# Ledger of designs, part 89: designed miniproteins, single chains, continued (3)

Each design is a single chain, and the fold is of that chain. pLDDT is the mean over its residues in the fold that is shown.

## One batch from the design tools (miniprotein)

Design m11084
Fold by ESMFold2-Fast:
Structure m11084 (fold): chain A 87 residues (1-87)
Amino acid sequence: AASGARTLALVQRAGAVEKRVADKLEEMRKKAIDLVNQGKSIEEAIKLMEKGAEDAVAEAERLDPSVAPSVRRTAEEILKQTKEELK
């Protein structure tokens, strides 16, 4: 059963980690775009974004390994969108 106060709390925590990482990655995407708008290189902004995405995924894996696949997928999508936005 996927219901029960304790089980629900654990599931909600996993979802909160995923959402927090997604929000963090979106914030970093905005920062990367801002850096390019300030005259920084696209390559440099992308590398910073990639490192931040890996750090966010690693943090999520440390907190809850079960969310790692979803977090990785979200990081990849945001990175792709960032590259398209900058090019």
Scores: mean pLDDT 73

Design m11085
Fold by ESMFold2-Fast:
Structure m11085 (fold): chain A 83 residues (1-83)
Amino acid sequence: SAAELEAQRKAHEEAMRLWRRLLSKVLGLPEEELVRAAAGDEAAQDRVAAAYEEKKEEVTKLATELDKQKTPEELIAALKKIE
């Protein structure tokens, strides 16, 4: 149903917001910096790219662990547990 699809979309959006918050902590950058980079701020993109390269192994390990989750709900639970 349309309501079920909307609920799943909202769960995906929540998972993305929690991932951004976790990534902010891992990279040592404000969440606002990640938002600006996503919006096309080149200076923010450069800072995020530099932090990502420094923390590449940690980010890759987190992404690999999260990729094991099969549903948005499981991903949300895993993100909350890691935080």
Scores: mean pLDDT 81

Design m11086
Fold by ESMFold2-Fast:
Structure m11086 (fold): chain A 88 residues (1-88)
Amino acid sequence: DGQKTTQEARDLAREMLEKNPKLKEEVEKIGKEYEERLKNGENVGRVNTEALTKLLKATLKVAEEDPSISVEDAVRAAVALFDEVVKK
């Protein structure tokens, strides 16, 4: 619900993944864990919260290493990546 992630947030997320191969690997791992946990019948709200938290931690780590990326940009990128993981 609410507004869809903006094109700018999606472009930023994509750029971060292309520039940071370790972030791409972490995002792919989080996506696989998300799918497996939902298949195992775990609580969707808990699985969503954990996936978003892991994505935020990963993008914030990139922002700590790259001063050109603000905390706000890292948060927006994490939300865009989470939207792709849940495909809604």
Scores: mean pLDDT 79

Design m11087
Fold by ESMFold2-Fast:
Structure m11087 (fold): chain A 60 residues (1-60)
Amino acid sequence: IDREKALEYAKEKIQEILKENGILTSNDLFAIAEELVKKFGMSFEEALRIVIEAAQEILA
């Protein structure tokens, strides 16, 4: 699976949400994880781990 592309996509989605809402919620993380499942065909568990990693990198 193309993990690097999935991570980049998650970072872009997180940045869009932060620009529009100023806050990143758990529901936002789950929604992005579902998009990664659809777009990259990965499991929800793997997608959620990538989204959490992306959020930590953006907020760090």
Scores: mean pLDDT 81

Design m11088
Fold by ESMFold2-Fast:
Structure m11088 (fold): chain A 65 residues (1-65)
Amino acid sequence: MQQLAEQVRQELLELARRLREQGASEEQVIDAIGREGSRRLAEAPPEQRDAVKQATVRATKEAIS
């Protein structure tokens, strides 16, 4: 379902924004997104896991671009 993947992407981007506002480095932001993305992936239904994984990858690229 695209809605879950998009929600995860938005939540990860919001996490990145909050960390950057606190002075976090790019490396710290990438690490935080990776950790949270992995947690969201583990919680996702099997049929949604690829979409959630792709959302995490997209959020990481957007956060560091």
Scores: mean pLDDT 81

Design m11089
Fold by ESMFold2-Fast:
Structure m11089 (fold): chain A 70 residues (1-70)
Amino acid sequence: DIDFLKRVTDRMQSALRAYGADLPELADRGVQRLENLLNEAISQGVDFDEAVDRLSRLTEELVAELDRAR
C-alpha cells in the first residue's frame, strides 16, 4: 500500500527533522534521502515489507550521521 508507505516515510522525516533541528542542512539532506529511497522502492516494485525494512535502516543510519556530526 503506497499510501501507508508514504505515511510511514512522512513520520520518519518529521522525526528526523525534530531530532536534527540543531543541524537543519544535514537533517534536510536526510529527509531528501528518505524520499528518494521511497520513490526508488516504489518504481522498482519492491515488496511492502522490504520497502519498510530499507526505510527503517536508512533512518537509523541518518540518526547516526546526525549524532556523529555533534
Scores: mean pLDDT 84

Design m11090
Fold by ESMFold2-Fast:
Structure m11090 (fold): chain A 90 residues (1-90)
Amino acid sequence: SMKEEVEKIVEVLREAGEQGSVELLIKKLEELDKEGIKLAGDIREGVEAAAEIDKAGSLENLPEEEQKKVEENLEKGEKALKKLREILAE
C-alpha cells in the first residue's frame, strides 16, 4: 500500500539521519564530480520530505498537490542513498 511504501522510505532516510550517516554521505558526495553533487541534492530533498511527513503525521495529512512532490522527493532520496551505499560497499 502507499502508506507502507512511504513508511519504509521514511524509516530508511530517518535511520541514515539518526546515525549521522546522511551528513557524512553528503560530505563525501560533495567531494565527487557532478554525479556526487546530484546525489547529495537528491538525498537532501528526500530527508526534507521525510521530515515534512513526520511533522504532518502522515503523507495523507499534506495538501494533495504537495503529496506527489513529497512522494517523488522521498523516492529520489531513497534511490540516491541506495546508489551511494553501493559505491561505498565496493
Scores: mean pLDDT 69

Design m11091
Fold by ESMFold2-Fast:
Structure m11091 (fold): chain A 115 residues (1-115)
Amino acid sequence: MDAFGIKKEVVDEVHSGEIAIMAVGPEDVEKAIKGLEKAAENNKIKNIFIAVTDLGRGEGAEFASKSLGEMLKKYDETKEKNTIYISLHGVGSEEEQKKLREAAKKLEEKAKKVL
């Protein structure tokens, strides 16, 4: 079940100006960057919630959904604006975790530019 109505899309607009990103592996990060660019063209983005993992699709989706749920709860309690929330969980080899961290950094840099 998708917590808080988050769809199984890599980039989803949960509420107006609130963007949720679930990326499983580096390939999803590239899709997330393109999705963020497209979202920014049509909407004023207020907050971005990012969960990145190299866990397999099922476990990765559960991790991302839980992480996004916790970030959304924190946002609902604080109402902090113009904020990027990011969670990163790597379980692969050191080389795979390094590639995931580099991809996540590119995504975070893009998120900062579209806020």
Scores: mean pLDDT 69

Design m11092
Fold by ESMFold2-Fast:
Structure m11092 (fold): chain A 83 residues (1-83)
Amino acid sequence: ATTVVSGSAGGQTVTVTITVEEATADTAKVTVTVTNNGSAPVTYDGAVGVEIDGVKFASVGVAPFTVAAGGSATLTLTLKRVP
């Protein structure tokens, strides 16, 4: 499944796309793509969470990174099941 979230930071438009690559009972491997459609750099500094069939998975922190104006950044995370 793919989750798309759009928002604005400092007047810029940012799209965050989360693609679930693989899911087990205890972990989910996801690809996160952050696209900056604005004219100024934005910093992505957020935890990633997904829900699959009523089961929640979350990252243990995400290192902040900057996405250039008109650019995108992609990262792959392994999320752990939330009790």
Scores: mean pLDDT 70

Design m11093
Fold by ESMFold2-Fast:
Structure m11093 (fold): chain A 84 residues (1-84)
Amino acid sequence: MKVFPPSGEAVGRDMIADVRARAISMIGLGTSKDEVLKWLDEQTKEIIKKMRELGLSDSQISALQKQMDKVRDDIAKLSDRQYS
């Protein structure tokens, strides 16, 4: 069965990808790990708020939060290595 994915989930995934790219740029500009992780936590809240406004279910929001947790972990490891 072929179905179009929910637009809210697609928007959420796009926002997560943009936030990840911005976090990598912040590290490259010399932003501290703690500041980048704090910013990611705030972005997670904003994404969840927007997804709720778009009518996503709690389970869909939980899935997006899990994706943000993965981004946070990846960014923390990237910051520790200081890609140069």
Scores: mean pLDDT 77

Design m11094
Fold by ESMFold2-Fast:
Structure m11094 (fold): chain A 82 residues (1-82)
Amino acid sequence: SAMEERYKAVKAEVERLMAEFERAAAEGDLQTAERLIREIEDLMLGAILEASRAGDEALKAEMVAYGREVARRMRELLEQAL
């Protein structure tokens, strides 16, 4: 479906931003890390809202679960770097 393709695209973009976040965290670049957290959250929230508006509750649940996993990974990387 169009929403499943949208989820795939969002996930690919989030993974790209996560690679940048990992580098920023490792380098102690907290300003870049903070900006990337906001970009990732905006992207994820936008996708969740789109799924919600489309009435795709299953895809919305998958996006929410993925967002929680991304937040966990960001926290872990910051704990290791700082």
Scores: mean pLDDT 86

Design m11095
Fold by ESMFold2-Fast:
Structure m11095 (fold): chain A 88 residues (1-88)
Amino acid sequence: SIEEKVLENALITLKVLVRHLRERGADPAAVERLAALADEMQEALKNKDYEGAKALLERAIELLGEIDPFSAEAFKKNIEGIEKILKE
């Protein structure tokens, strides 16, 4: 489904952002919480729990906004862009 593909792409991007934040020396506790949300989202997607994955993504975006609001904005735009392409 379109929803599954959007969530799978969001998870890939979230994992890249977690790695980048670690490399930049962001707060380890905040980065670990974000990484845990990514891992939970991966498990939800594996179990085809798209509602759970979406809720975890929303929590990850909120936490990312507290750590780096510019990365959170870019991440939201990336998700919207992928949705638009897939609905074409």
Scores: mean pLDDT 86

Design m11096
Fold by ESMFold2-Fast:
Structure m11096 (fold): chain A 78 residues (1-78)
Amino acid sequence: MKEKGKELVEYFKKKLDEAGLPGEGDILKNSAELWLKQGVDPKEVIKQVADQTVRILEANGKPELAEEVRKKAEEILS
């Protein structure tokens, strides 16, 4: 589970990079790593990171990238 969580955070970071938002991706990754280090459940971290990534992408006019993030999160959380 920890390894899958890390891979998903990297995937979300990549989608933010593709949207031209590398700073947002760095903040999100650092927050996710901090939450995991504090013992937050990896599934809850993934849900929170995915939700924030979707909101950032939608706010920046990248709804297709937001949908890719949503789909990827649902596949792993299922």
Scores: mean pLDDT 79

Design m11097
Fold by ESMFold2-Fast:
Structure m11097 (fold): chain A 65 residues (1-65)
Amino acid sequence: SAEALRERVLAEVRAIADELGLSPEQTERLLAAVRRTLDGNPDITEAQAEGLLAHFREVAANLAA
């Protein structure tokens, strides 16, 4: 379901932020951006969820650099 995909994306982005050592403020901003993107795509597909995860992993890596 789209709800399950949304929760998975949020959980995986949070895990990525933790692994990369992002600050609580950076993590909160990143998750807010994820939520905005998901809210703009309420009928998200599995393929779109994978694309979002790849995108936000790159964003998190750039914040950690």
Scores: mean pLDDT 84

Design m11098
Fold by ESMFold2-Fast:
Structure m11098 (fold): chain A 64 residues (1-64)
Amino acid sequence: SAKNKLLRALKKTGKKELTREEVEEIIKSNEDLSEEQKKKIIEEAKKHEKLTLDEFKEILDKYL
């Protein structure tokens, strides 16, 4: 459910790509993820200038 909620949040932005700051905000606002999961996802996202929806899905699949 947490992964599906995050993917829906991505689609609601209407953007094909997200910045590091946008990913961080989406992850921090999610209440279903543990602090450890949030930290891992945010750190992985910070390695990219921008993330496509598919790249973000891959990160979520890796940690969720």
Scores: mean pLDDT 76

Design m11099
Fold by ESMFold2-Fast:
Structure m11099 (fold): chain A 62 residues (1-62)
Amino acid sequence: MQKLIERGRELLKSPLLTEEERALLEEEIKKLEEPEKLSPAEYTASVLRVIGIELDVEIRKK
């Protein structure tokens, strides 16, 4: 899962992120950096939210 956190940090450098998406992405990355403090459901939800933001930004790049 280290790779997902790195991808999220790289995505934070993108000027295509909205302020709302940036705030959400920063919050989810922070949660994923301490996965032992998350329930399995919370961890899965955080992973899916990061991927969702990544996909939304990728669609906008086209």
Scores: mean pLDDT 77

Design m11100
Fold by ESMFold2-Fast:
Structure m11100 (fold): chain A 94 residues (1-94)
Amino acid sequence: MTELSEEELERLRREAEELARRTAEWVRANRTLEELRREVEEALEEARRRGSGGTVRLLEALLRGLEGALSEEELEAMSPPERAAALFGRLFAE
């Protein structure tokens, strides 16, 4: 069901992994946890004002990841996108 060759798909996966790694490294090198937390909090306030419930949940999950306040119970209660955001926040907090 894919129009891409297996070799092209492997190349795209490796490129995406490399970009994700470099982005995480760049963020850690150029931002503190405090700065990231403030930006997430600001975005959360804006999303709340707009009534974007889905965006609010994603940003709350990301913030919990950054704070290291994640429990396995909370991760299981999250939707897949929320869980991804929370895990991403945890990776940046390392």
Scores: mean pLDDT 70

Design m11101
Fold by ESMFold2-Fast:
Structure m11101 (fold): chain A 84 residues (1-84)
Amino acid sequence: SLAAQLAEQQEEQQNQQLVAQAQKNLPKVQEMQKEMDELVNELNEKLGGEKTSQLLRQAHKENVPNSPEEQIEVLKKLVEEIKK
């Protein structure tokens, strides 16, 4: 049907916009990965690799982060808990 073809074209345009937005944000994602690595290294320095791995696994089970920003926030909270 003509209505189905119009719906498919609308979806294709939306998908192209999402891909373009993701590509535009790639440098920001790389900076976020660096921040995550630095936070994980701080956890390793304070707790050791085994304990850090256990903590990260537990945090991911309880609250699966849907974005790099959410993952950074989880790591920051873990670092702050260790500083107490």
Scores: mean pLDDT 71

Design m11102
Fold by ESMFold2-Fast:
Structure m11102 (fold): chain A 70 residues (1-70)
Amino acid sequence: MYDPAKAIGLTLRGIADLEEGNYEQALKDFQAAIEIDPDNLVAHRIAAEAAEKLGLDPTPFREKAEALRQ
């Protein structure tokens, strides 16, 4: 079921984790938000940032974010 409240909550938790330097937890929170709302542009963009901070390839998240832009 599409649950925007849960997706928003996970996105906000991920942002808090990112600000605290918990990049691995932030990425997990954003991935969970994306699983609920795959069109969440904010979650894809910030997941790319968290991935980059961890030394991971941010390309898949950036590509999805660009696909959601007009």
Scores: mean pLDDT 76

Design m11103
Fold by ESMFold2-Fast:
Structure m11103 (fold): chain A 83 residues (1-83)
Amino acid sequence: MKALEAKRGGGGTGGSTVYEVTMEDGRVYLVVASGLEQTPTSTTFLVSSRGKNIEVTVPSSASGREAGALLAQGALEGGLVPL
């Protein structure tokens, strides 16, 4: 399954950001990401879903929408489930 669209849910910069990601089949995944490390080329986030955690690295050049999609994709590849 591939992410079609991602947008920021209820969350600003500061601790945690919530991403609402719409998948190809219309399912919506809510992904909570906390910033762990930022470099000039990438940001590493701790993504949490249903008590599981995984680290996902996103290029610093990614837009908020792209970052949300990458975080959701990384979470799914790491075995996290929606909600």
Scores: mean pLDDT 61

Design m11104
Fold by ESMFold2-Fast:
Parts: sequence; structure tokens; C-alpha cells
Structure m11104 (fold): chain A 70 residues (1-70)
Amino acid sequence: GKTFLDKAKDYIDQAEQYVKQGDLDKARSYVSKGSLYVLMAIMLVGLTPEVEEVAQKILDVQRKIDELEA
């Protein structure tokens, strides 16, 4: 539940920090970890508004990484 969502938030915040540093390999690794924890949260508690907000942030960070690696 929420514990997995908190881990997802931490990983995505770290991924965003790596994007700002230009370390796209680490950013992608942390996005992957955050995505797994969001999936686990969805499986356990469903798609709540809080889960949806974190999932959207993951998609936004992933899109930014893809744009910078293009």
C-alpha cells in the first residue's frame, strides 16, 4: 500500500535529481525502480488519486529522459 507508494516517490524524486545532473543512466534506473513500486501499490490498493499523481510524475520524468536521449 502506502509504504510502496512512499518508496516510489523517493525513487522518482531521486530520478528527477539525476536528470538535473545529466546522469540519464541513473535517472532511468531510478525511474524503473519507482515504476515497480507504483505497480505494486496499484496491485495492493488499486488506482487511487495519490497513486495516479505519482504515476503521472513517473511518466513525466520518463518522457523528459527520452527527450534528452533522443
Scores: mean pLDDT 82

Design m11105
Fold by ESMFold2-Fast:
Structure m11105 (fold): chain A 114 residues (1-114)
Amino acid sequence: MDKEKLEKLLEELAKKAGLSEEQIKEAKEILDELIEEYGLSLEEAEEFIRAIVSLLAKGYSVETIRENMRALLGTPEVIAELEREAAEHAGTVRGATLLAAAGILRAERDWLLS
């Protein structure tokens, strides 16, 4: 699969969902961020396109989606990093806060993918 096919898939899904031309443009910008900034494979990016289009169709703003993109994109690595740092501060308020942050990111990912 190439990037051009992913852009066409995004446009088809967005039009089927009744998204505006502005929302389609913004969704394409998110796709570019997924591939170029976060280094996702084309196959991984396809799964996130489907989630993004679904959220936009439900009336969520692009800003809200971007704020929560880290919950989808960085979740395995970010949660592992937070849990590692929390272990270094085990039994402290800081350690408890880091574990809570990891739990929130996991919950946000589950919410966005539901």
Scores: mean pLDDT 68

Design m11106
Fold by ESMFold2-Fast:
Structure m11106 (fold): chain A 93 residues (1-93)
Amino acid sequence: MEEEYEKLPKEEQKKKLKELLKELAEWIAEQQLRYTLRELSEEELEELRREAEKLQPVVELIQKHKDELDKEETKKELEALYQEQRERLAAAA
């Protein structure tokens, strides 16, 4: 992941980092709302742990490059994304 990121032009690197952050935020919001809506089975908890492990490299990349993101812009985008995901999951319930 990091090697692929470093091969990109700086403009594309920032775009990729924002996309990964949004994907991570969407995944977190979906899991948080699923836990609120129902109790998870042992199998579902194990699947969630495996998914979280797969996202570990994404989290590490974001943490290493967090200073490259505009904090206020990123915060607003994430807040809008969390709100959209909450509305979608609430409508499905």
Scores: mean pLDDT 69

Design m11107
Fold by ESMFold2-Fast:
Structure m11107 (fold): chain A 71 residues (1-71)
Amino acid sequence: EEEIERYKKELGLTEEEAKKLVTFDKNDPVAREARERLEQREKNFEEIAKTSGLDIEKLKKTREYRRRLAR
């Protein structure tokens, strides 16, 4: 429940995508599509960090967050 709201706020995912990430399966095509969105967000954060001098640790947090989901 709370995880779904976090995914929506932090990653900008839709409610269905957030639910699928919470119950992520390695071979789930819906989870794969949600992962592709995470990659877009990760790249966007990198550009923002480079442009505005934002802390790189925020980028690392996003990457680790994604890695945990990919288990």
Scores: mean pLDDT 60

Design m11108
Fold by ESMFold2-Fast:
Structure m11108 (fold): chain A 96 residues (1-96)
Amino acid sequence: MEKKKFLEELLKIYQEEAEKARANGDEVGYAQNLIKIAGLYIELGEVEKALKYVDEAMRILGEDNPLVLEIKAKVYEKMGKEEEAQRYRDKAEELW
């Protein structure tokens, strides 16, 4: 299926958008694109790469940001750590 090729192409787009945001001093826009990139790496099964992007976005947005909590839940779910995933989902829901 073309899903992997589509995700890899979308990854390039979000990487370019992240670089543009950073060049313009838009730290929030940069971090939001890092979260999108992390989501794509989760879909590709590249959990270690996803974690690096999540950690960088958390450094910019803060660990209590709902987008950071939601992406952390997805990472832990992909790792099979259901208890940790549920804790992050619960925290994200409390903030929305």
Scores: mean pLDDT 82

Design m11109
Fold by ESMFold2-Fast:
Structure m11109 (fold): chain A 82 residues (1-82)
Amino acid sequence: LERAREHVEKAREALEKGDLETAIRHVEEAARALEQAGLTAAAAVVQGLVRQAKEKLKEGKDESARRLIEAGVAAAEAALRD
């Protein structure tokens, strides 16, 4: 789970800088790491939030995309605590 935690940290850093594209990439990589660790349900939730965030970003809805990315980070963090 070290890989998932590292990507969650990098996603938070990107969010602080306003780099939504980089934040999405790291949340997506965290979801893959969770899936590889057998946390399939948590990974699916995070992946769904990432897909929605990508759609909002394409529509120019950066604030909505940011909220979805933040939700994805929170979901990944919750999975890492359980």
Scores: mean pLDDT 85

Design m11110
Fold by ESMFold2-Fast:
Structure m11110 (fold): chain A 83 residues (1-83)
Amino acid sequence: SGEIDKLLKELEELKKKFLELVDQQLENPTEDLQKQIDEIQGKMTELVQQLYRLNPPKDVVEKVQELMTEVGKAVARLHRALK
């Protein structure tokens, strides 16, 4: 559906911004960057929940899982480097 496509596009755009912020935080950590990272992570979690409520087809679920796996790896890198 058009709604699923829009949510997937928004999730992809948030992922790109999230990864850019993580790279910035790894290079020069600030509290403001961490706040932005936390806010985007929350938005991505909400979008994933919205997508799953629409009972998406398997192909969409697989795309979401791949995307969130990349996000999870970035979170793990950040936590290891800064904690």
Scores: mean pLDDT 86

Design m11111
Fold by ESMFold2-Fast:
Structure m11111 (fold): chain A 103 residues (1-103)
Amino acid sequence: MTVDDVLRDLPDNTVSILAQSDGQYHLLGSVSADSSDDTIRRVGQQGFDRYQQLSQQRNVTFIHVWGKKDGQIYHFGSMPAQTITQDQMVQMVQDGARQLRSL
């Protein structure tokens, strides 16, 4: 699936965590940019758990954070999967939510 394919059916004003593997994208988590800090942190933590499970089955190369607003998609950041920590994934989601709110 492409990024557009993954994000097509997600609500507007959402931040999403995607894993890239073999040129395909896998949804690890999605959250409204207007969610509480606790909810955003939890989605980042759950996203990391899902990444760990996926990495046992597939070669995950990058983790991406994308936003959706007014039918448009925005790339907020990426990190090499092999070096990512849970705290870094949480931070990427928090940063993405702040950026999406500022659009």
Scores: mean pLDDT 88

Design m11112
Fold by ESMFold2-Fast:
Structure m11112 (fold): chain A 63 residues (1-63)
Amino acid sequence: EKLKEIEKKIKEIRDRLQALVDAGVTLDQLPEEEQKDRRFLQEYLSTSDPEEKIKLYEKFEKE
């Protein structure tokens, strides 16, 4: 099930970003990859439609 795989990846991104914040890295000073991850995470979490969430993840993977 695509959503289950996506949620697993979302957790990995969240944990990675949280570790950087806990290490004292400010959100504005995140490297480009982590900035992309943060923007994707914000958009994904603001979306409630499962189909739109899948579409967002597919777009993110292609970058």
Scores: mean pLDDT 76

Design m11113
Fold by ESMFold2-Fast:
Structure m11113 (fold): chain A 58 residues (1-58)
Amino acid sequence: MLLSPEEFLQMVRDALRRARAVGAELDLDGVRELIAQQVPPEHQQEVLSQVEELAAQF
């Protein structure tokens, strides 16, 4: 049920790519909620930092 950090980050990369292709913005608040629900607690802060870095690059 929980995703690995790598699996979650791949999902975010795919979502950013799709959003960029249609001229939409990714819902970062929704992504933060998904991190809380689907990423193990010990990795949530690390994954959040990496997601923010990825969003800044797109």
Scores: mean pLDDT 77

Design m11114
Fold by ESMFold2-Fast:
Structure m11114 (fold): chain A 74 residues (1-74)
Amino acid sequence: MSEAERIQALKDRLGELVTRAIELAAADPDVSEEQRREVLELVEEGHRLRADPSVTEEELRELIRRIEEAIERL
């Protein structure tokens, strides 16, 4: 894969995780206000990185890791 193709695949994965985080946070009535805020901040950061033409693979992988960890805590 080219670098652009790898970045696009990571952006697609990030989008999937953002959607999952929103769905899980919305489905669980026991999710705290602090946990909902954390998810919303990660979602906003995800949208920013996905729109950034200069984003690196490392930045995308780091945010993916953070969202996966937040999902596991929900």
Scores: mean pLDDT 83

Design m11115
Fold by ESMFold2-Fast:
Parts: sequence; C-alpha cells; structure tokens
Structure m11115 (fold): chain A 75 residues (1-75)
Amino acid sequence: APTPEELAAAQKRAEDIAERFVKENPVIESAKARVTVVNGQLVVEVEAKGKPSASQDELNAVTIRLAREADAAAA
C-alpha cells in the first residue's frame, strides 16, 4: 500500500495537473483532483466546472482527458 508520504505527493501531482488544465483549457472555470487509496492502489477522482459558454460535450471531453492525465501523474 502507498505510504502517507506517497499519497501526499500523488495528491500534489494530481492537483498540479488540475491547475494546469484550468490554465490551458478555456472551457474550464475550475477543476479539483482528489487521490485516495482503494485496495492498496492510488485512485484519482477529478471534478471540472465548465464556463457558461462551454458545451457539455466539450466539458466531458476535457474532464475525461484530465482524469487520465491526473491518474498517470499520481502513479
């Protein structure tokens, strides 16, 4: 199982990815990432809030990409 230090480092990396996505993707107003330990593995959960002008399809596509990149960064 990950140590508390490994979990904290993974959380920081996931948060950095979420912040980068807000800066690089104009459809996102805000994003959050949370890392938890499930069955001895690091699991990343992401939430993105779209700007009023963003379509649901655009927000969904960016959120899926955010989840994949945050998961990779937390590993």
Scores: mean pLDDT 82

Design m11116
Fold by ESMFold2-Fast:
Structure m11116 (fold): chain A 89 residues (1-89)
Amino acid sequence: SLPSAEQLAEVEAKLRKEIEKNAEAILNHPEFEEDFRQLNEFLGLDIKPEDVNPKSLAYMILAALYKVAGKPEELVERYVEEAVKHAKE
């Protein structure tokens, strides 16, 4: 059976925390600049590499995953807005 809304919310929370926890390592990876450029292009964003932080990166990754999964555009846009909001923090 498909996951319940509660199960999906728990998975999202765990995924976001794991991405945030590992975001510093991701930000310092040799391929990060190219991957980040592609992520910005995929999401229609222009966040500068120097303005990204673990929290904003986590929201960008969540937005991209949800967009690939075919989730409603409004849900994807919500995560994109959170990524922009938390940039430069």
Scores: mean pLDDT 75

Design m11117
Fold by ESMFold2-Fast:
Structure m11117 (fold): chain A 68 residues (1-68)
Amino acid sequence: MMVSVGEALASYGITQEQVKKFSVKQIMETAGVSKGLASAVKNGNHLTIKVPEKTAVAIARGIAKLLE
């Protein structure tokens, strides 16, 4: 199933302002995603981008780890 990355981030209590604190490289390495997708997540395009549910969860969990 394709889901919004923004919905996955919200389920972990993660805000766009928190995501902007991290570099594209940090998002790529922690979530295991491409540079293009990591850049889109950092720039707020995650609200419009639909990805496989596994990918959305990986992004949310990755950013949650970066937040400690």
Scores: mean pLDDT 76

Design m11118
Fold by ESMFold2-Fast:
Structure m11118 (fold): chain A 88 residues (1-88)
Amino acid sequence: SPLVEVSDLLLELLQTVGINERRLPAYELALAINQAILKLGLRNPEDGNIVDVSGTLLGELVGVDSFDINDPSALAEALRRHTTEVAD
């Protein structure tokens, strides 16, 4: 998995799940985001495919009030804005 460097906002989100690493493998970043969603209880109880992020750090990062977890396009675009691939 490629190594990525995260923005300050994304690092702040990672710190909520116990990660204080600015550079990490992209797959570990994806796992950490899923852990943050679970820890914060952001899944909509009426539709578990919907993540309600309004008023959260993840909402600030993605720029939307909610998104479909089965359509990761909005989250993927946000992660691209907040990461730089490390060539090493």
Scores: mean pLDDT 78

